# Designs tried in a protein design run: designed miniproteins, single chains. Part 30

Each design is a single chain, and the fold is of that chain. pLDDT is the mean over its residues in the fold that is shown.

## One batch from the design tools (miniprotein)

Design m1020
Fold by ESMFold2-Fast:
Structure m1020 (fold): chain A 86 residues (1-86)
Amino acid sequence: SEKEKLLKELEEAAKRLEDALAKGDKAAINEALKKMVEILRQLGVSDEEIEKVVQSVDPSKFASVEEALLAVAKRLLELAKKKVGA
């Protein structure tokens, strides 16, 4: 129940990040990323696991920083789904 609610909040935060990236709103991007990290910690994802996902994305292989950030967000959401067993 609680884990399912947190996963839905994470999906909503990821959607807000996608919208912020499309608009180029740096403040909204940072707020969405902070919220995702908060929820990931509550779901039992360690800071070390989050750092490994961030390090797995090479920004030089993407057309923009925004595309690289979106890739990080998608990988973090998949990690959270695995932790919840979804």
Scores: mean pLDDT 81

Design m1021
Fold by ESMFold2-Fast:
Structure m1021 (fold): chain A 87 residues (1-87)
Amino acid sequence: SAADVQQAADLIEEVAVAAYLSIEENRPEVFETAVAKARERAKTLSPELQAFVEKALEEIERLVKEGASAEEIVEKAKEIIKELEEK
């Protein structure tokens, strides 16, 4: 549903914002907590949307581990959300 797509987009955006804050404030626990919460909340979505969100979260986690800038992570999240909404 449109509401489930919006919920998936919101979860991805929340994790990207948490990554931004985590990098800017040097607080990795902010990002780690946000990812864990997003994974739990994604369990209420359809299997297809759960898979999409998990793939998005894995991609954001990869960028954080590779030392990508906060700006790069936010831009990547925007691309992923656009892809989800263009369904």
Scores: mean pLDDT 86

Design m1022
Fold by ESMFold2-Fast:
Structure m1022 (fold): chain A 69 residues (1-69)
Amino acid sequence: MKVSSATISSTLEVDAAIADLSELPDSTEVKLTVTTTDGTFTFEGTVAEAVAFLREHKDKILSLSWEIL
């Protein structure tokens, strides 16, 4: 497994994480752990689904980590 993590304080940092994920094949399965103002939650799915999730929650993200499954 390969792991990346970032502390996200702006939408630009979320965009950077999206760019990094987008370098992987869309069918690659990943696990996201995201801390938002509403709490911490995890998402498992494809890179395409992970990118969509990050875009949806972009304004609320305080920290982000992801790993390839």
Scores: mean pLDDT 72

Design m1023
Fold by ESMFold2-Fast:
Order: C-alpha cells, then sequence, then structure tokens
Structure m1023 (fold): chain A 75 residues (1-75)
C-alpha cells in the first residue's frame, strides 16, 4: 500500500503523462519541439517514480508515452 505522499506523487506523474499525450494529439503540428521536450520530461519523471506504480499501471503509462512519442515522430 502507498502512503498519502506516494499517492500524491503517483497522481502527479499520471497527470503529466496524460497531459503530454493530449499535447501530442492536439499541439504537435504547431509546437513540435515544445511537445517533444514535454515528452522527455514526462518519461524522466515516470522512470524516477516507476517503483511507486504497480506493474499493470506502469505498463499502461509506458504505452501512453510510446503512443505520444509515435505521434510526435509522425508529425
Amino acid sequence: SLSREEVVKVTAVALRVAGVNFDAEYLVESRPDEVRAELEAAIKDFEENRHLFSPELAKRLEEVLEEARRKIEEA
């Protein structure tokens, strides 16, 4: 089980990952370099806090980050 502080960290990482996936979908054509920088920051934040996630949640976040990367590369 996670402490309250760990729950806050997990939630913050999940929101950042969701945000970069949104930006990759809707902003990549207008601001590709900014969205790429956001993706790199989100990947780093996730990897630093990976140990706080269940294997199932970690896999889902990895898949979302991979989808965001693909959208940026295809832009």
Scores: mean pLDDT 84

Design m1024
Fold by ESMFold2-Fast:
Structure m1024 (fold): chain A 116 residues (1-116)
Amino acid sequence: MEKLEEALRLRERALELLKQGKYEEARELVLRVLEIAKELGLPAFFTAQEVAKYLKKLLEQKKYDEALSTLDSLLSVEPQSPVEELIRPLLELLRALLEQGKYDEALELTQEIIEL
């Protein structure tokens, strides 16, 4: 199986789980998508790491409204390809965690992405 095809399939699954409120299951798939993106040297992986580093700084400073605004801005950008959309379930998951007040879980996720 082509690894890129697996990543695209896992992306669709993660987005569906997010719609169902299954954030823990979505998290596992998001991390797997990013691991595949890393193996393939895709820009989506490096973008995810930069986003995670920036959001981690905001969350450590308790700037939760600024973190949400940053995610909303990133989610408003129209993707140029399905490969660029590999980051979308990560952005959706982080936004959902912050909307639910799960700041510690969001912070842990940013740390996991930085350490990939």
Scores: mean pLDDT 83

Design m1025
Fold by ESMFold2-Fast:
Structure m1025 (fold): chain A 79 residues (1-79)
Amino acid sequence: MRIRVRGVARDERALEAILREFDSIAELTGSVKERRVTGMEVEGVFEGEISTTTISAIDILMVGAWVEGAEEASTEVFE
């Protein structure tokens, strides 16, 4: 299973907050396949064996973090 998470911060301080949440989520996922930061946009791809609960938690945490300082946020899951 592969999960992609992406968001755009409204400013630099918000970007830092988003990156901290991303790192926390990466610990929960156990494996980070790709990570990219372009300006105010952060994107990561996680790959591994992940339970439904973990996927839901990651989605909620990323959306929550990005809502405070982001213009956009999204997650998507691939198999």
Scores: mean pLDDT 68

Design m1026
Fold by ESMFold2-Fast:
Structure m1026 (fold): chain A 80 residues (1-80)
Amino acid sequence: MIRALLDRADARALMEWAEEKGIELVLIFSSGESAVTAEAAEELAPEGPEEVLVGAKTEEGTEAAARFLEEELGRAVERL
């Protein structure tokens, strides 16, 4: 699992990227609700940045998501 401050646009972009790459991600929001699709992530994510947990079934998938957030979206990522 990793932790990052993501807004709605970040959450959507991450999940759309994951779907394109065939990576199964789960996003867990501060509410305790989880999203596994871009549509669910957009609905559950707040407008402003909040702490989101991100994970994949594999360590490689989770690290790929961390790299995407850092390199493409410019977000700081905490590896847990």
Scores: mean pLDDT 85

Design m1027
Fold by ESMFold2-Fast:
Structure m1027 (fold): chain A 83 residues (1-83)
Amino acid sequence: ETIEKLKEAVEKLKKAVDEGNIEEAMRYLAQVIRLARELGLDETVAELDKLFKEAVENMDDPEKQREYLKKAAEIAEKAVKEL
C-alpha cells in the first residue's frame, strides 16, 4: 500500500535526520516526495520539493542542510497523520 510505504519512508527520514546522516536523509526525502506525489498530495510535494532544493543548494553547510531536512520531516509527518 502506497500510504504504508510513505509512512515507512517518513520514519526512515526522521531517523536519518536524528542521526545526522545527511546522505540518507536526502535519499529518504526524495522517496517521500515520490510517494506523496503518487498519492496526489500536491501542496505537500511543493513544500518538500522546495526544502529538498534548499538542502541541495546548501550542501557546503551541513547544519543548514540538516535544518531543511528536519523541517521536511516535520511537514511529511503532519501530512501522513492526515491520511
Scores: mean pLDDT 86

Design m1028
Fold by ESMFold2-Fast:
Parts: C-alpha cells; sequence; structure tokens
Structure m1028 (fold): chain A 89 residues (1-89)
C-alpha cells in the first residue's frame, strides 16, 4: 500500500520532469519508516504542492489547457488517497 502510493507520486514527478523532488521523496520515505504519520502527511502535502506548481507552470508555458485541467484534478485526488492510506496505517 505505501509502496503503491510512493509509486504514484514518483510516476507523476517523472511525468512532469520534476526530478528535484527526489529529496522530498526521501524525507517521505524516512517518515514512513519511522511510522510518523503526521510527518508523512505534511511531506505528502509538500510534494503535492510542488507537483501542482511545476505541472501548472509547464502547462501554462505550453498553452495546454487540457494538461492544466488534468493536473488540477489528479494531484488533489492522489493527495487525498495518499493521506487516507497513511491515516489507516
Amino acid sequence: VREEQMRRIREEAERLGVTDLVEELEKLEEALKNKDVDAAVEQVKRIAELLLEAGLKKAEERGDEEAKKKIEEEIPKILKETIETLRKL
């Protein structure tokens, strides 16, 4: 379950080309290993903000309104699902 959520976040980061999120993903993995749910939730929110900002910037630069809409819809959904999963652990 944790591995699946991390995979989704990583895939989205790779899709958006935001490779500088590696450090933030490492912090999330550390929080998960320590079973610090609150720290993991805060880190997931930060990662989601970075992905949303990067994705919207790229979409605006390309004039891609469809990509912008998809990013605005999918990032919040992934965030919500990830937080719900973390809180169940």
Scores: mean pLDDT 73

Design m1029
Fold by ESMFold2-Fast:
Structure m1029 (fold): chain A 72 residues (1-72)
Amino acid sequence: SEDREKAIEYLRKALETESKQEAVELFDKAIKESKDPEVQGLLAAARYTVENADSVEQAKKALREAIERLEK
């Protein structure tokens, strides 16, 4: 629960940034601070999609989907 809540906070900050670099750094912080392997795996997959996104729309979609999965 705490790992999911903390990860959601970082991803919400990533949605507010216009910087792909800042968004990726927020994913790295979320992964480092998480102790749940499922949360870490979900964050790593979303990070990959954001880093390799062709558009801001694709990156934000990946961020929103990751937040929804964490809010299960």
Scores: mean pLDDT 82

Design m1030
Fold by ESMFold2-Fast:
Structure m1030 (fold): chain A 117 residues (1-117)
Amino acid sequence: SVTVTQSPASVTVPAGGSATLTGTISGADLSQYTVLWLKQKPGEEPELLGSLDAGDPSDRRLSPEVQGRLTLSVDVANQTVSATLSNLQPSDSGVYYFVAQRGSESVFGNGTTLTVV
């Protein structure tokens, strides 16, 4: 079975700061997956903020909301993906998910709760 484990479980950061969220894939080779980064707010549809092909990290897309603020990186040798969001605003508060996607398979991480104060 394939799993995505996220850390930290929760983080609180002052406005104008930055936060790094990490995901580790186990049970499969990360280089065979596309990684999605999603934001979930209560009562709203999940928003796709970014995507990256772990086998070709130059094949990446960022949403306009996070353009210039989001850095996605992949470390295939350590089966790890990271998202760093800078210049944080209170509107960035929410639950963030890494999703490992291959064909019709989608594996969700356990989520990270970000609070911007």
Scores: mean pLDDT 85

Design m1031
Fold by ESMFold2-Fast:
Parts: C-alpha cells; structure tokens; sequence
Structure m1031 (fold): chain A 88 residues (1-88)
C-alpha cells in the first residue's frame, strides 16, 4: 500500500499541476473555453489509458503507486472538466 505521506504528496502535485495547466491554457494562449475543455478531455483519455496499463500489474508496488496517483489526477481533471462545461 502507498504510505499516507506519499499519497498526500502525489495529490498535492496533481492539484498544483492541474491549476498550472488551466492557468497556462487560459492566460498564455488566450484559448477560448472550448479549447481548454478539449485539452482536458485529451488529458483524461491519456490518463485512463495509463490507469489501464498500470492495472495489468497490480502486484507491482510501483504500478499500484502509479494507479493510485493517476486515479486521483483523473478525478481532479474530471471535476475541472465538469466545472468548465457547467459554465454556460
């Protein structure tokens, strides 16, 4: 099992990365909301593929760690996507 400290660190990094990505896409490129939504959809799809790959080696502690971190990142990305899609 992932230690609580390791899991917390991965959660914090995922959250900070998501905030940076959202800020960069909106601010740096002047992208419309629709483009940000598409980028998030692509990121979610890639992350789901990574989760599927990691799930094929559940007995590997490193794969289990990647699976847990990727699952948390997927939840954060899905929440952000839902938030942006809800803003009309």
Amino acid sequence: MLSPATREALYEESEATLELMAASLGKKYGAPKEEIIEELREAIEELEEAIEAASKAPDDPVAAQILAASTQALELLREELARLEEEL
Scores: mean pLDDT 65

Design m1032
Fold by ESMFold2-Fast:
Structure m1032 (fold): chain A 93 residues (1-93)
Amino acid sequence: TEVLRKTLEATREALELAKEKSDDREEVAKKLREASSLATEAARLSSPEVRQLLEEAAGHLMEAAKLALEGGKPEEVIKKVEEGLELVEKALE
């Protein structure tokens, strides 16, 4: 679906920002919240199985956003975003 593709795109962009601009906590967190919001919207429009994957992805992305804002380790933020991305990719299969 279109929303699911946008979720994938936003999640990939958030991962790139987390890697390239780890010190810009507010920008990274904003993009992660946008990706999480899209994942939540995609979940509402999806079958139960796909919904669960997208809800878990949204959770990981929101945790990553919180960790970024709290000045968490860049490696931990990146790991959570990668976990969210994997779930979004599974939802597309």
Scores: mean pLDDT 85

Design m1033
Fold by ESMFold2-Fast:
Structure m1033 (fold): chain A 90 residues (1-90)
Amino acid sequence: MSLLELLRTGSLEEVLAYIRSNPLLAPLLDDPEKRETLLRLYEHRDQIDFLNPDFAKIAEMVGKSEEEVREVYLELFTAEGLELIRRALS
C-alpha cells in the first residue's frame, strides 16, 4: 500500500505507523512543526489533490505557510519514491 493510498483511505494510526516504519520518514514525527503540518494535511485529506497539489490553497486551508506545506509534502513523497526505487533494485 502506498503512502498516497493511506493518506486518502487509511486511518491516522495506519498513516503514523507507515511513517514510523520508514527510516527516511520517521524523523518527520520528531519535528513538532512538521508533525503538526502532517496532521493538518491528514485532517484535510478529502479536500487535497495529492497528485497535483495547490500548495497555496492547501497552506490557507491548514493554516501553515506554503513553504512549510511544500517541505513536508516533498519529504513524504520523495522518501516513498526512493523506497519504491530501492525495492525495484533489490
Scores: mean pLDDT 76

Design m1034
Fold by ESMFold2-Fast:
Structure m1034 (fold): chain A 63 residues (1-63)
Amino acid sequence: MVEEIKKLAKSKGKTIEDEAAELLVEASKGDKERLKTMLDLLIQLSGDTITKELAEQVLSLDE
């Protein structure tokens, strides 16, 4: 999944850190649609790179 997430982010003109992609997999609980929704949110909130710090901020808000 991490490789697929990287390809999807790149297709949207963004780079994603490996650790950020791993957090997406964990937060999505294996749900592909949930993963796409969360990735889209990260893309909107990021600069050129989706960092681990941004992913933690967005995906860990619910504790």
Scores: mean pLDDT 76

Design m1035
Fold by ESMFold2-Fast:
Structure m1035 (fold): chain A 91 residues (1-91)
Amino acid sequence: SMAERERFIKRIDELMAEAKKLAADAKDALTNNGDVAAAKKKLFEMEVIRGILLIILGVSKLIGDDEVAAHAEKAIAEIDAMIAELKKMLA
């Protein structure tokens, strides 16, 4: 239904807002404080969000909702890029 689609898209958007905040906070912790432990904790929390997005993608494919699937795939690509950048900064 349209209401179910809107709920999934809203949840993906909320997860992405949280992931973006975690990425910004992790970069700030590294750049301004040298706080590797705080950055690693935030990276772990982003990996958890990525896992939830993968579950949403899997469910959307099972129920045949191509719009939710496309939205989740875009979100996963964005979080993967942020995680890769943070991992590179931590290397």
Scores: mean pLDDT 90

Design m1036
Fold by ESMFold2-Fast:
Structure m1036 (fold): chain A 71 residues (1-71)
Amino acid sequence: MLSQSQQDLQSAQGLIQQGQESYQVGDRETALLSYQGAIEAATRASQNPQTQQQAQQLKQQAQQGKQQVLS
């Protein structure tokens, strides 16, 4: 089984994918919620040194995706 931090990384990755897909089909509200969820999951994962680097990359990606939807 994955550690909690690894599960949080997978959640962040999945939510980023959902945000991208929702944005592509014009579902702006779902895209914003998905990116916000990804930011939260990545923030949790960033608290563990083993997952911190990947979590910070995913958090940045999710923040950029959210900003793109808001633009």
Scores: mean pLDDT 85

Design m1037
Fold by ESMFold2-Fast:
Structure m1037 (fold): chain A 78 residues (1-78)
Amino acid sequence: ELEELRRQLEEMRREFPEAYRAGVGFYEGLLKADSGPEPDELERARMILRYSLSFAYIDALLAGDEERARELAELLKK
């Protein structure tokens, strides 16, 4: 699963570099504000992917790209 998540993150970085950057920054900000334990690599990768997809979805909605938003929404609900 971690290797698959790394592949998906690389695809996000390639296809949606700004959304990927926003997702990483947002999640790292949450971790810095949290007093909880450090997440493992699997959890970190999963959360970064989730936030990156979320930012890409918002960007698509704001751009009026209905087809892209639809595609990203399907990925997010899984």
Scores: mean pLDDT 77

Design m1038
Fold by ESMFold2-Fast:
Structure m1038 (fold): chain A 56 residues (1-56)
Amino acid sequence: NAMADLQRAVEEARRAELERKAKGYEIASNFYKQTDPELAKKYEEKAKEYRAELER
């Protein structure tokens, strides 16, 4: 069903984008943990925000 397929594709694309952003911030947070812990905390919070959106 083309309509159902389109709706599913849109939701999957949205989730994929959120996952990419969450992973990006997780990687950045881990990268800065050794050199800039304060910046790492900021990125960790951003990652949590995107993870929370995925949970919805």
Scores: mean pLDDT 82

Design m1039
Fold by ESMFold2-Fast:
Structure m1039 (fold): chain A 61 residues (1-61)
Amino acid sequence: KLYRDPLSGEVFESAEALEEHRRKFFHEAVAKLLGLDPSKHSFEELLEALRERTEEVLRRR
């Protein structure tokens, strides 16, 4: 088919639309993993929080 998202099964007319859908999915998944509300935080904020937590864990060992 055109561009099928293997995670949700949604079909998109363009690779750009598929990427945006995936980005939104990961946005919600990352927010849930961090215990944050995805509607209250931007994707960039969540990635920054995830990076900070990852660095802290690696640093402490």
Scores: mean pLDDT 70

Design m1040
Fold by ESMFold2-Fast:
Structure m1040 (fold): chain A 77 residues (1-77)
Amino acid sequence: KAVEHFRLALEHFRAAEEAAAAGDEAAAREHYAAGVRAFREGLSQLSEEELEALERYLLEQGVTDPVEALEAAIAFL
């Protein structure tokens, strides 16, 4: 389910930001990499038509931040 993968990506990106703020660069990099992998997995669960619909929705929302884009994608799906 794409939504579950996008939620996992969002959790990892937030954990990466938290680790970076705490000065734990190694943990920040590991969480960032895990978030990217989860995001790719989520995209792979979408059909071409679903991906196009999601892209149009995100453009309509006017999001410019990757975390906001993931939050919007989770709400859309």
Scores: mean pLDDT 81

Design m1041
Fold by ESMFold2-Fast:
Structure m1041 (fold): chain A 97 residues (1-97)
Amino acid sequence: ELEEAARRYEEMAEAIERILAGETASYTNFAGQEITLSKADVEKALAAAGFSKEEQEKFFEELRLVAETYRRIAELLREGRLEEAERLARETEERIK
């Protein structure tokens, strides 16, 4: 169960990293939905939502930090450090809401 959660965090981190590298990536979110995105798709969606180029750059910087944090959460879950993993997950969710 913890390994399943850790794997999901790693898969999301890898997908974000690939998207930031200009690749198309797919991942399954915690709601069980499969999402397929490219950096161009994200840029188009942000532009349609009224994000400036500067705001888009900040969004991608935040995504990079989220990916790094997701990898750390996966490590903590595998180590059985549940309280630290849960705290870090909540802090990350608060940043992206």
Scores: mean pLDDT 78

Design m1042
Fold by ESMFold2-Fast:
Structure m1042 (fold): chain A 80 residues (1-80)
Amino acid sequence: MKESAIELAEEVIELAEKHGDEETKREAEEVLELLKTNTDEDAITKASEHLNEAIVALLKGDFEEARRHVREAIDALRSG
């Protein structure tokens, strides 16, 4: 579960880097750091859903939508 969420966050970082989206990359790096210290399975599950949506948005070139989803992942991990 946590390992899968980490892999999703790493994919968001890689896609953001490829597209030159430094802001989304930075926020996805924050998700990675929050995942390392989080033990709440519900928070991790919610973050994973948001990271999946961010990946879809990045693949479509919708960087504003991707950034919104990454921020929602941060909020889920901070609230859990």
Scores: mean pLDDT 82

Design m1043
Fold by ESMFold2-Fast:
Structure m1043 (fold): chain A 99 residues (1-99)
Amino acid sequence: SLSTSSSTVPPDEATREKVIEELDKIIEILKEEGAEQELIDAVEEVRDQIRNNDIDVDYLEAFVKKYEKELTKARLKILLEKAKAAGDAEAVAKVEALM
């Protein structure tokens, strides 16, 4: 569902900046967790495509399908850190249950 929505409307600058920020955090988490260099390189390539406003949709779809599990874990870690920073114990417990 993510790929289909992205191909029909160009994101505004603010949305693009938020996506790049999230990808940068994912890269940081993957490096800290000792993820495969191929995965880290692939996320960096997607980030660079978004930054350059030159998105290869076929590459993005293949990337998301191949690394869905690893990307989901990284995003859950970002949500966990945000919940901890906010002091939201209920959100922390819910995110940990999904990991």
Scores: mean pLDDT 74

Design m1044
Fold by ESMFold2-Fast:
Structure m1044 (fold): chain A 94 residues (1-94)
Amino acid sequence: SVEELKEQTIKALENAAAFLKTSDDPVLQEAADLLEKLAKELKTASEEEAIKLLRETARQLDRMAAESTDPAARTYLLLIRHELEETARKLEEA
């Protein structure tokens, strides 16, 4: 269901943010803050709003990845970006 997917997504984002906050990389810490903010906003968002928020956050992560000079940080940001786009697609299909 949309509700289950939304709840699972919020938990995944909170877990990802907590993990990224353990990094000494300021870019990954900024990404953690973005994911935490997204998780909070998704709690009150409609399905349409959630899709827009996921895609907007994915675009921000893509920009951060392009600005990063650390290959490891860039890889993590692109992986998260891909997961956000995939979640948005699943919400559109639900």
Scores: mean pLDDT 84

Design m1045
Fold by ESMFold2-Fast:
Structure m1045 (fold): chain A 86 residues (1-86)
Amino acid sequence: MEEARERFIARHGEMDEEGKELFKEAVELGEEADRLLAEAIANKDREAMRRALAAQANVMGALVFLMIENDIEKAKKYLEKAKEEL
């Protein structure tokens, strides 16, 4: 996570404060989704696996819009969807 953030800064330069906060939120939601997915797999809970995977997909979407397209509004929309699945 920290390494990914460092690579982004090195490649694209510094993000503004809003972008930095959204990146931090995306990282934290991704880590939560990974944890829930691991627990769901251990418990063989298919609905929880589906929710965790959907949250991960939306976090990845947010990161694409934030890091590649620099579209803060779309990044926010994807983070909101990730929160709805968690």
Scores: mean pLDDT 78

Design m1046
Fold by ESMFold2-Fast:
Structure m1046 (fold): chain A 103 residues (1-103)
Amino acid sequence: MSEEQRRRAIEHIERGLEHVGEAALALSRGDWDAAVEHLERAEEHFEEAAKLAEGEAREHAQRAADHVRRAREAVRAGDVEAAGRHIADAIEHARRALEALRK
């Protein structure tokens, strides 16, 4: 992985985490439409990070994207508890991807 690819992957993880945070806030306010929009943005960013990343960082970025997708499905089903759990898992995997990229 080039330094430029690493830098871009980090930027995408950070943007994805920003959107996941906004989705969590929207869920706490009962704004399900805003939560879905932010989760869609987060999924896009984590998928782009996974394309740029390699090894452990790529694996964690992919898992973050998968959990964001499941969170969005849970929001659409009205399962706020499941959405919250998947958001937490997405944040954990995104942070692990970021740690792996910064080594």
Scores: mean pLDDT 91

Design m1047
Fold by ESMFold2-Fast:
Structure m1047 (fold): chain A 99 residues (1-99)
Amino acid sequence: GLQQVKDASLAFVKESQEILEKVKEERPDLADVADQALEQLNQYAAEIAASTSLDQLLAALRKALQVFSQASDEMNLPQKDVLRAIGSLLRTLGVIVDS
């Protein structure tokens, strides 16, 4: 149901935020990039939580994924790992939506 998709989406946002916080601690030179991404992820987490339809939720989730992907690229994180995580999340959400 919608709540299960919200829970999975919010878990992804939380994990993304934890990755960015770790990068910020290990690489203070990237703190500004990480902080901007964290602020945007907080906004999209609120949009995900407030969503009343799967379309609204998936739109907010796509924005969060885009922010994480862009920040990961700017911070020179391994793009293959980011894309794999995104792919795995989208497959999981597809199964939940079809259920």
Scores: mean pLDDT 77

Design m1048
Fold by ESMFold2-Fast:
Structure m1048 (fold): chain A 92 residues (1-92)
Amino acid sequence: EEEKKRKEREEIAVNFYAQVKLVEILIEEGYFPSEEEVKKAEEEIKEAFKYLKETYEITEEDLEKQREKAEELLRKQVPKANLPESIKEKLL
C-alpha cells in the first residue's frame, strides 16, 4: 500500500534530519575532539543520505518537508539522552 511506504519514508527522513541536526550542534559547541572527526561525521552523513536516496528514494525536498517534525523529535528525545547539560539547554 502506497500510504505505508510514504509513512515509512517520512519516519526515516525525520530520524535522519534529527541526527544531522544533533551532529551540527555538537560540532558548533566544540564536542568533536578534532577536525578529522568532524570530517568523518560529515562523510558518514553523506553516505547515509546516498543510501536513503538509493534504497528509499528520499529526496532533499522530502527532508525539508520533515524539518519541523525532526526538530520536534530532537527536542523530545534530548532530555532523555546521555548528553552534556549545555547541549540539552540549547536543544530545549
Scores: mean pLDDT 71

Design m1049
Fold by ESMFold2-Fast:
Structure m1049 (fold): chain A 72 residues (1-72)
Amino acid sequence: MVTVAFTADAPSKATEEEIKKIVEEFGGELLDFQSSPDFFLVVARVPADKIDELKKALEEKSGVKLETRVLR
């Protein structure tokens, strides 16, 4: 498993609970969630081979394009 951050300079249309459910469906854990009118952040611990699939699912649910940063 790896820690990954997904960010956007836009609000999420998805709630924290919806994001948590998606992360858990990919075998991960939601570590942090922040959403404001100008900012969206998801930090999750996930299997390394699931990062791209999770990103796509989060983009579809949130309605925003995400930038990905793999943390340690």
Scores: mean pLDDT 82

Design m1050
Fold by ESMFold2-Fast:
Structure m1050 (fold): chain A 100 residues (1-100)
Amino acid sequence: SAALEALRAHVAALRADPSRSPEQQVLAAMTYGRHVAERLAAQGRADEALAAVEEAERLATDIIDDAVRRGELSPEEGARARASVRAFAEAVKAQIRAQA
């Protein structure tokens, strides 16, 4: 999917930006993923919209896990961030399913 490729490219650029904290990278990745998903859902592409949310969640989780591995986040901070990302993704997926 061109939309998933664009999402991956956007998140790769976020991860390469040393001026952004892990928290800022995660928020930007999830916000962009939501935007991609809402646009796909508006086009009647609900399955691809759900896939975009799931990919954004996966990429955001990778950012969190990398930050924990590098000591930029504590394990406890990482666990809270992962829970927040999952809650956000589930809320967006629920909205997409309700509109389908």
Scores: mean pLDDT 89

Design m1051
Fold by ESMFold2-Fast:
Structure m1051 (fold): chain A 92 residues (1-92)
Amino acid sequence: MKMTVVALKDGKEVWRREAEVETPEQAIEFVEEGIEEAEKLGADVVRVTLSDGSLEEKEEIARKIAEMARERGYAAAVFSDGDTTTVYIVLP
């Protein structure tokens, strides 16, 4: 499954990375790295986009990412359209 992690500051993309992930654990690790970089850059939001794979697989991984973010004290929201599932993580 293809995953894109973007850090946004005032709506502007300040950091981006893409990876192929096979497990929720790999996805969480990659998102945690994205959050660390976002915090260093003073970003407001981390946006995670999941593409390829089934809707069920994308939603499962997105849910686990959102749970991880919430456990760390961040607000998180999950959105799915026909092609992608997106997680928004709001930094303090």
Scores: mean pLDDT 84

Design m1052
Fold by ESMFold2-Fast:
Structure m1052 (fold): chain A 67 residues (1-67)
Amino acid sequence: SGAEYGKKAAELGKEMGHKRAYDAGLATSQLAESGGRTAAEWAKKAYEFMENGDPEKAEEYGRLGAG
């Protein structure tokens, strides 16, 4: 789910020491959990960028989902 992708992005951000990616992932996860379809899509993209080792893009997409 989108909420799970946001949480996984946050966990990867924490492991990489990137607090901004962690915060953005959590915020996007919360909005996706509330039924935000757009937030769910952005959370998934943030997770994919974190998996590929791009925390700056992950933060950007997490912020889009949260804003």
Scores: mean pLDDT 71

Design m1053
Fold by ESMFold2-Fast:
Structure m1053 (fold): chain A 94 residues (1-94)
Amino acid sequence: MKEKAKKEFEDFLAGKGRITDYSEETLEAIYEYFKEKGKELGQSLPRLEAEMKIIGDILRMVGNFIEFGGDERDEEILLTALKGYQEGLDEGVA
């Protein structure tokens, strides 16, 4: 991942900014991050509580895109994060 994209991702996770790199490399890094996070939630919490935390985090991301200005491609970031979370949760619960 490019240094600029990595910093934007770190700022996005901190609720301080948005991601402007929509490359497959950046989307893959987002997917892997949220997959590991979903797996950790599935290992540490009952499934329903893990699902509620995932919903809350996705809603926070939506709020972040509204606050820092959105792009039509922000949907791709949200869908990538959600896919990661869902696949990670399924692995963590198993």
Scores: mean pLDDT 80

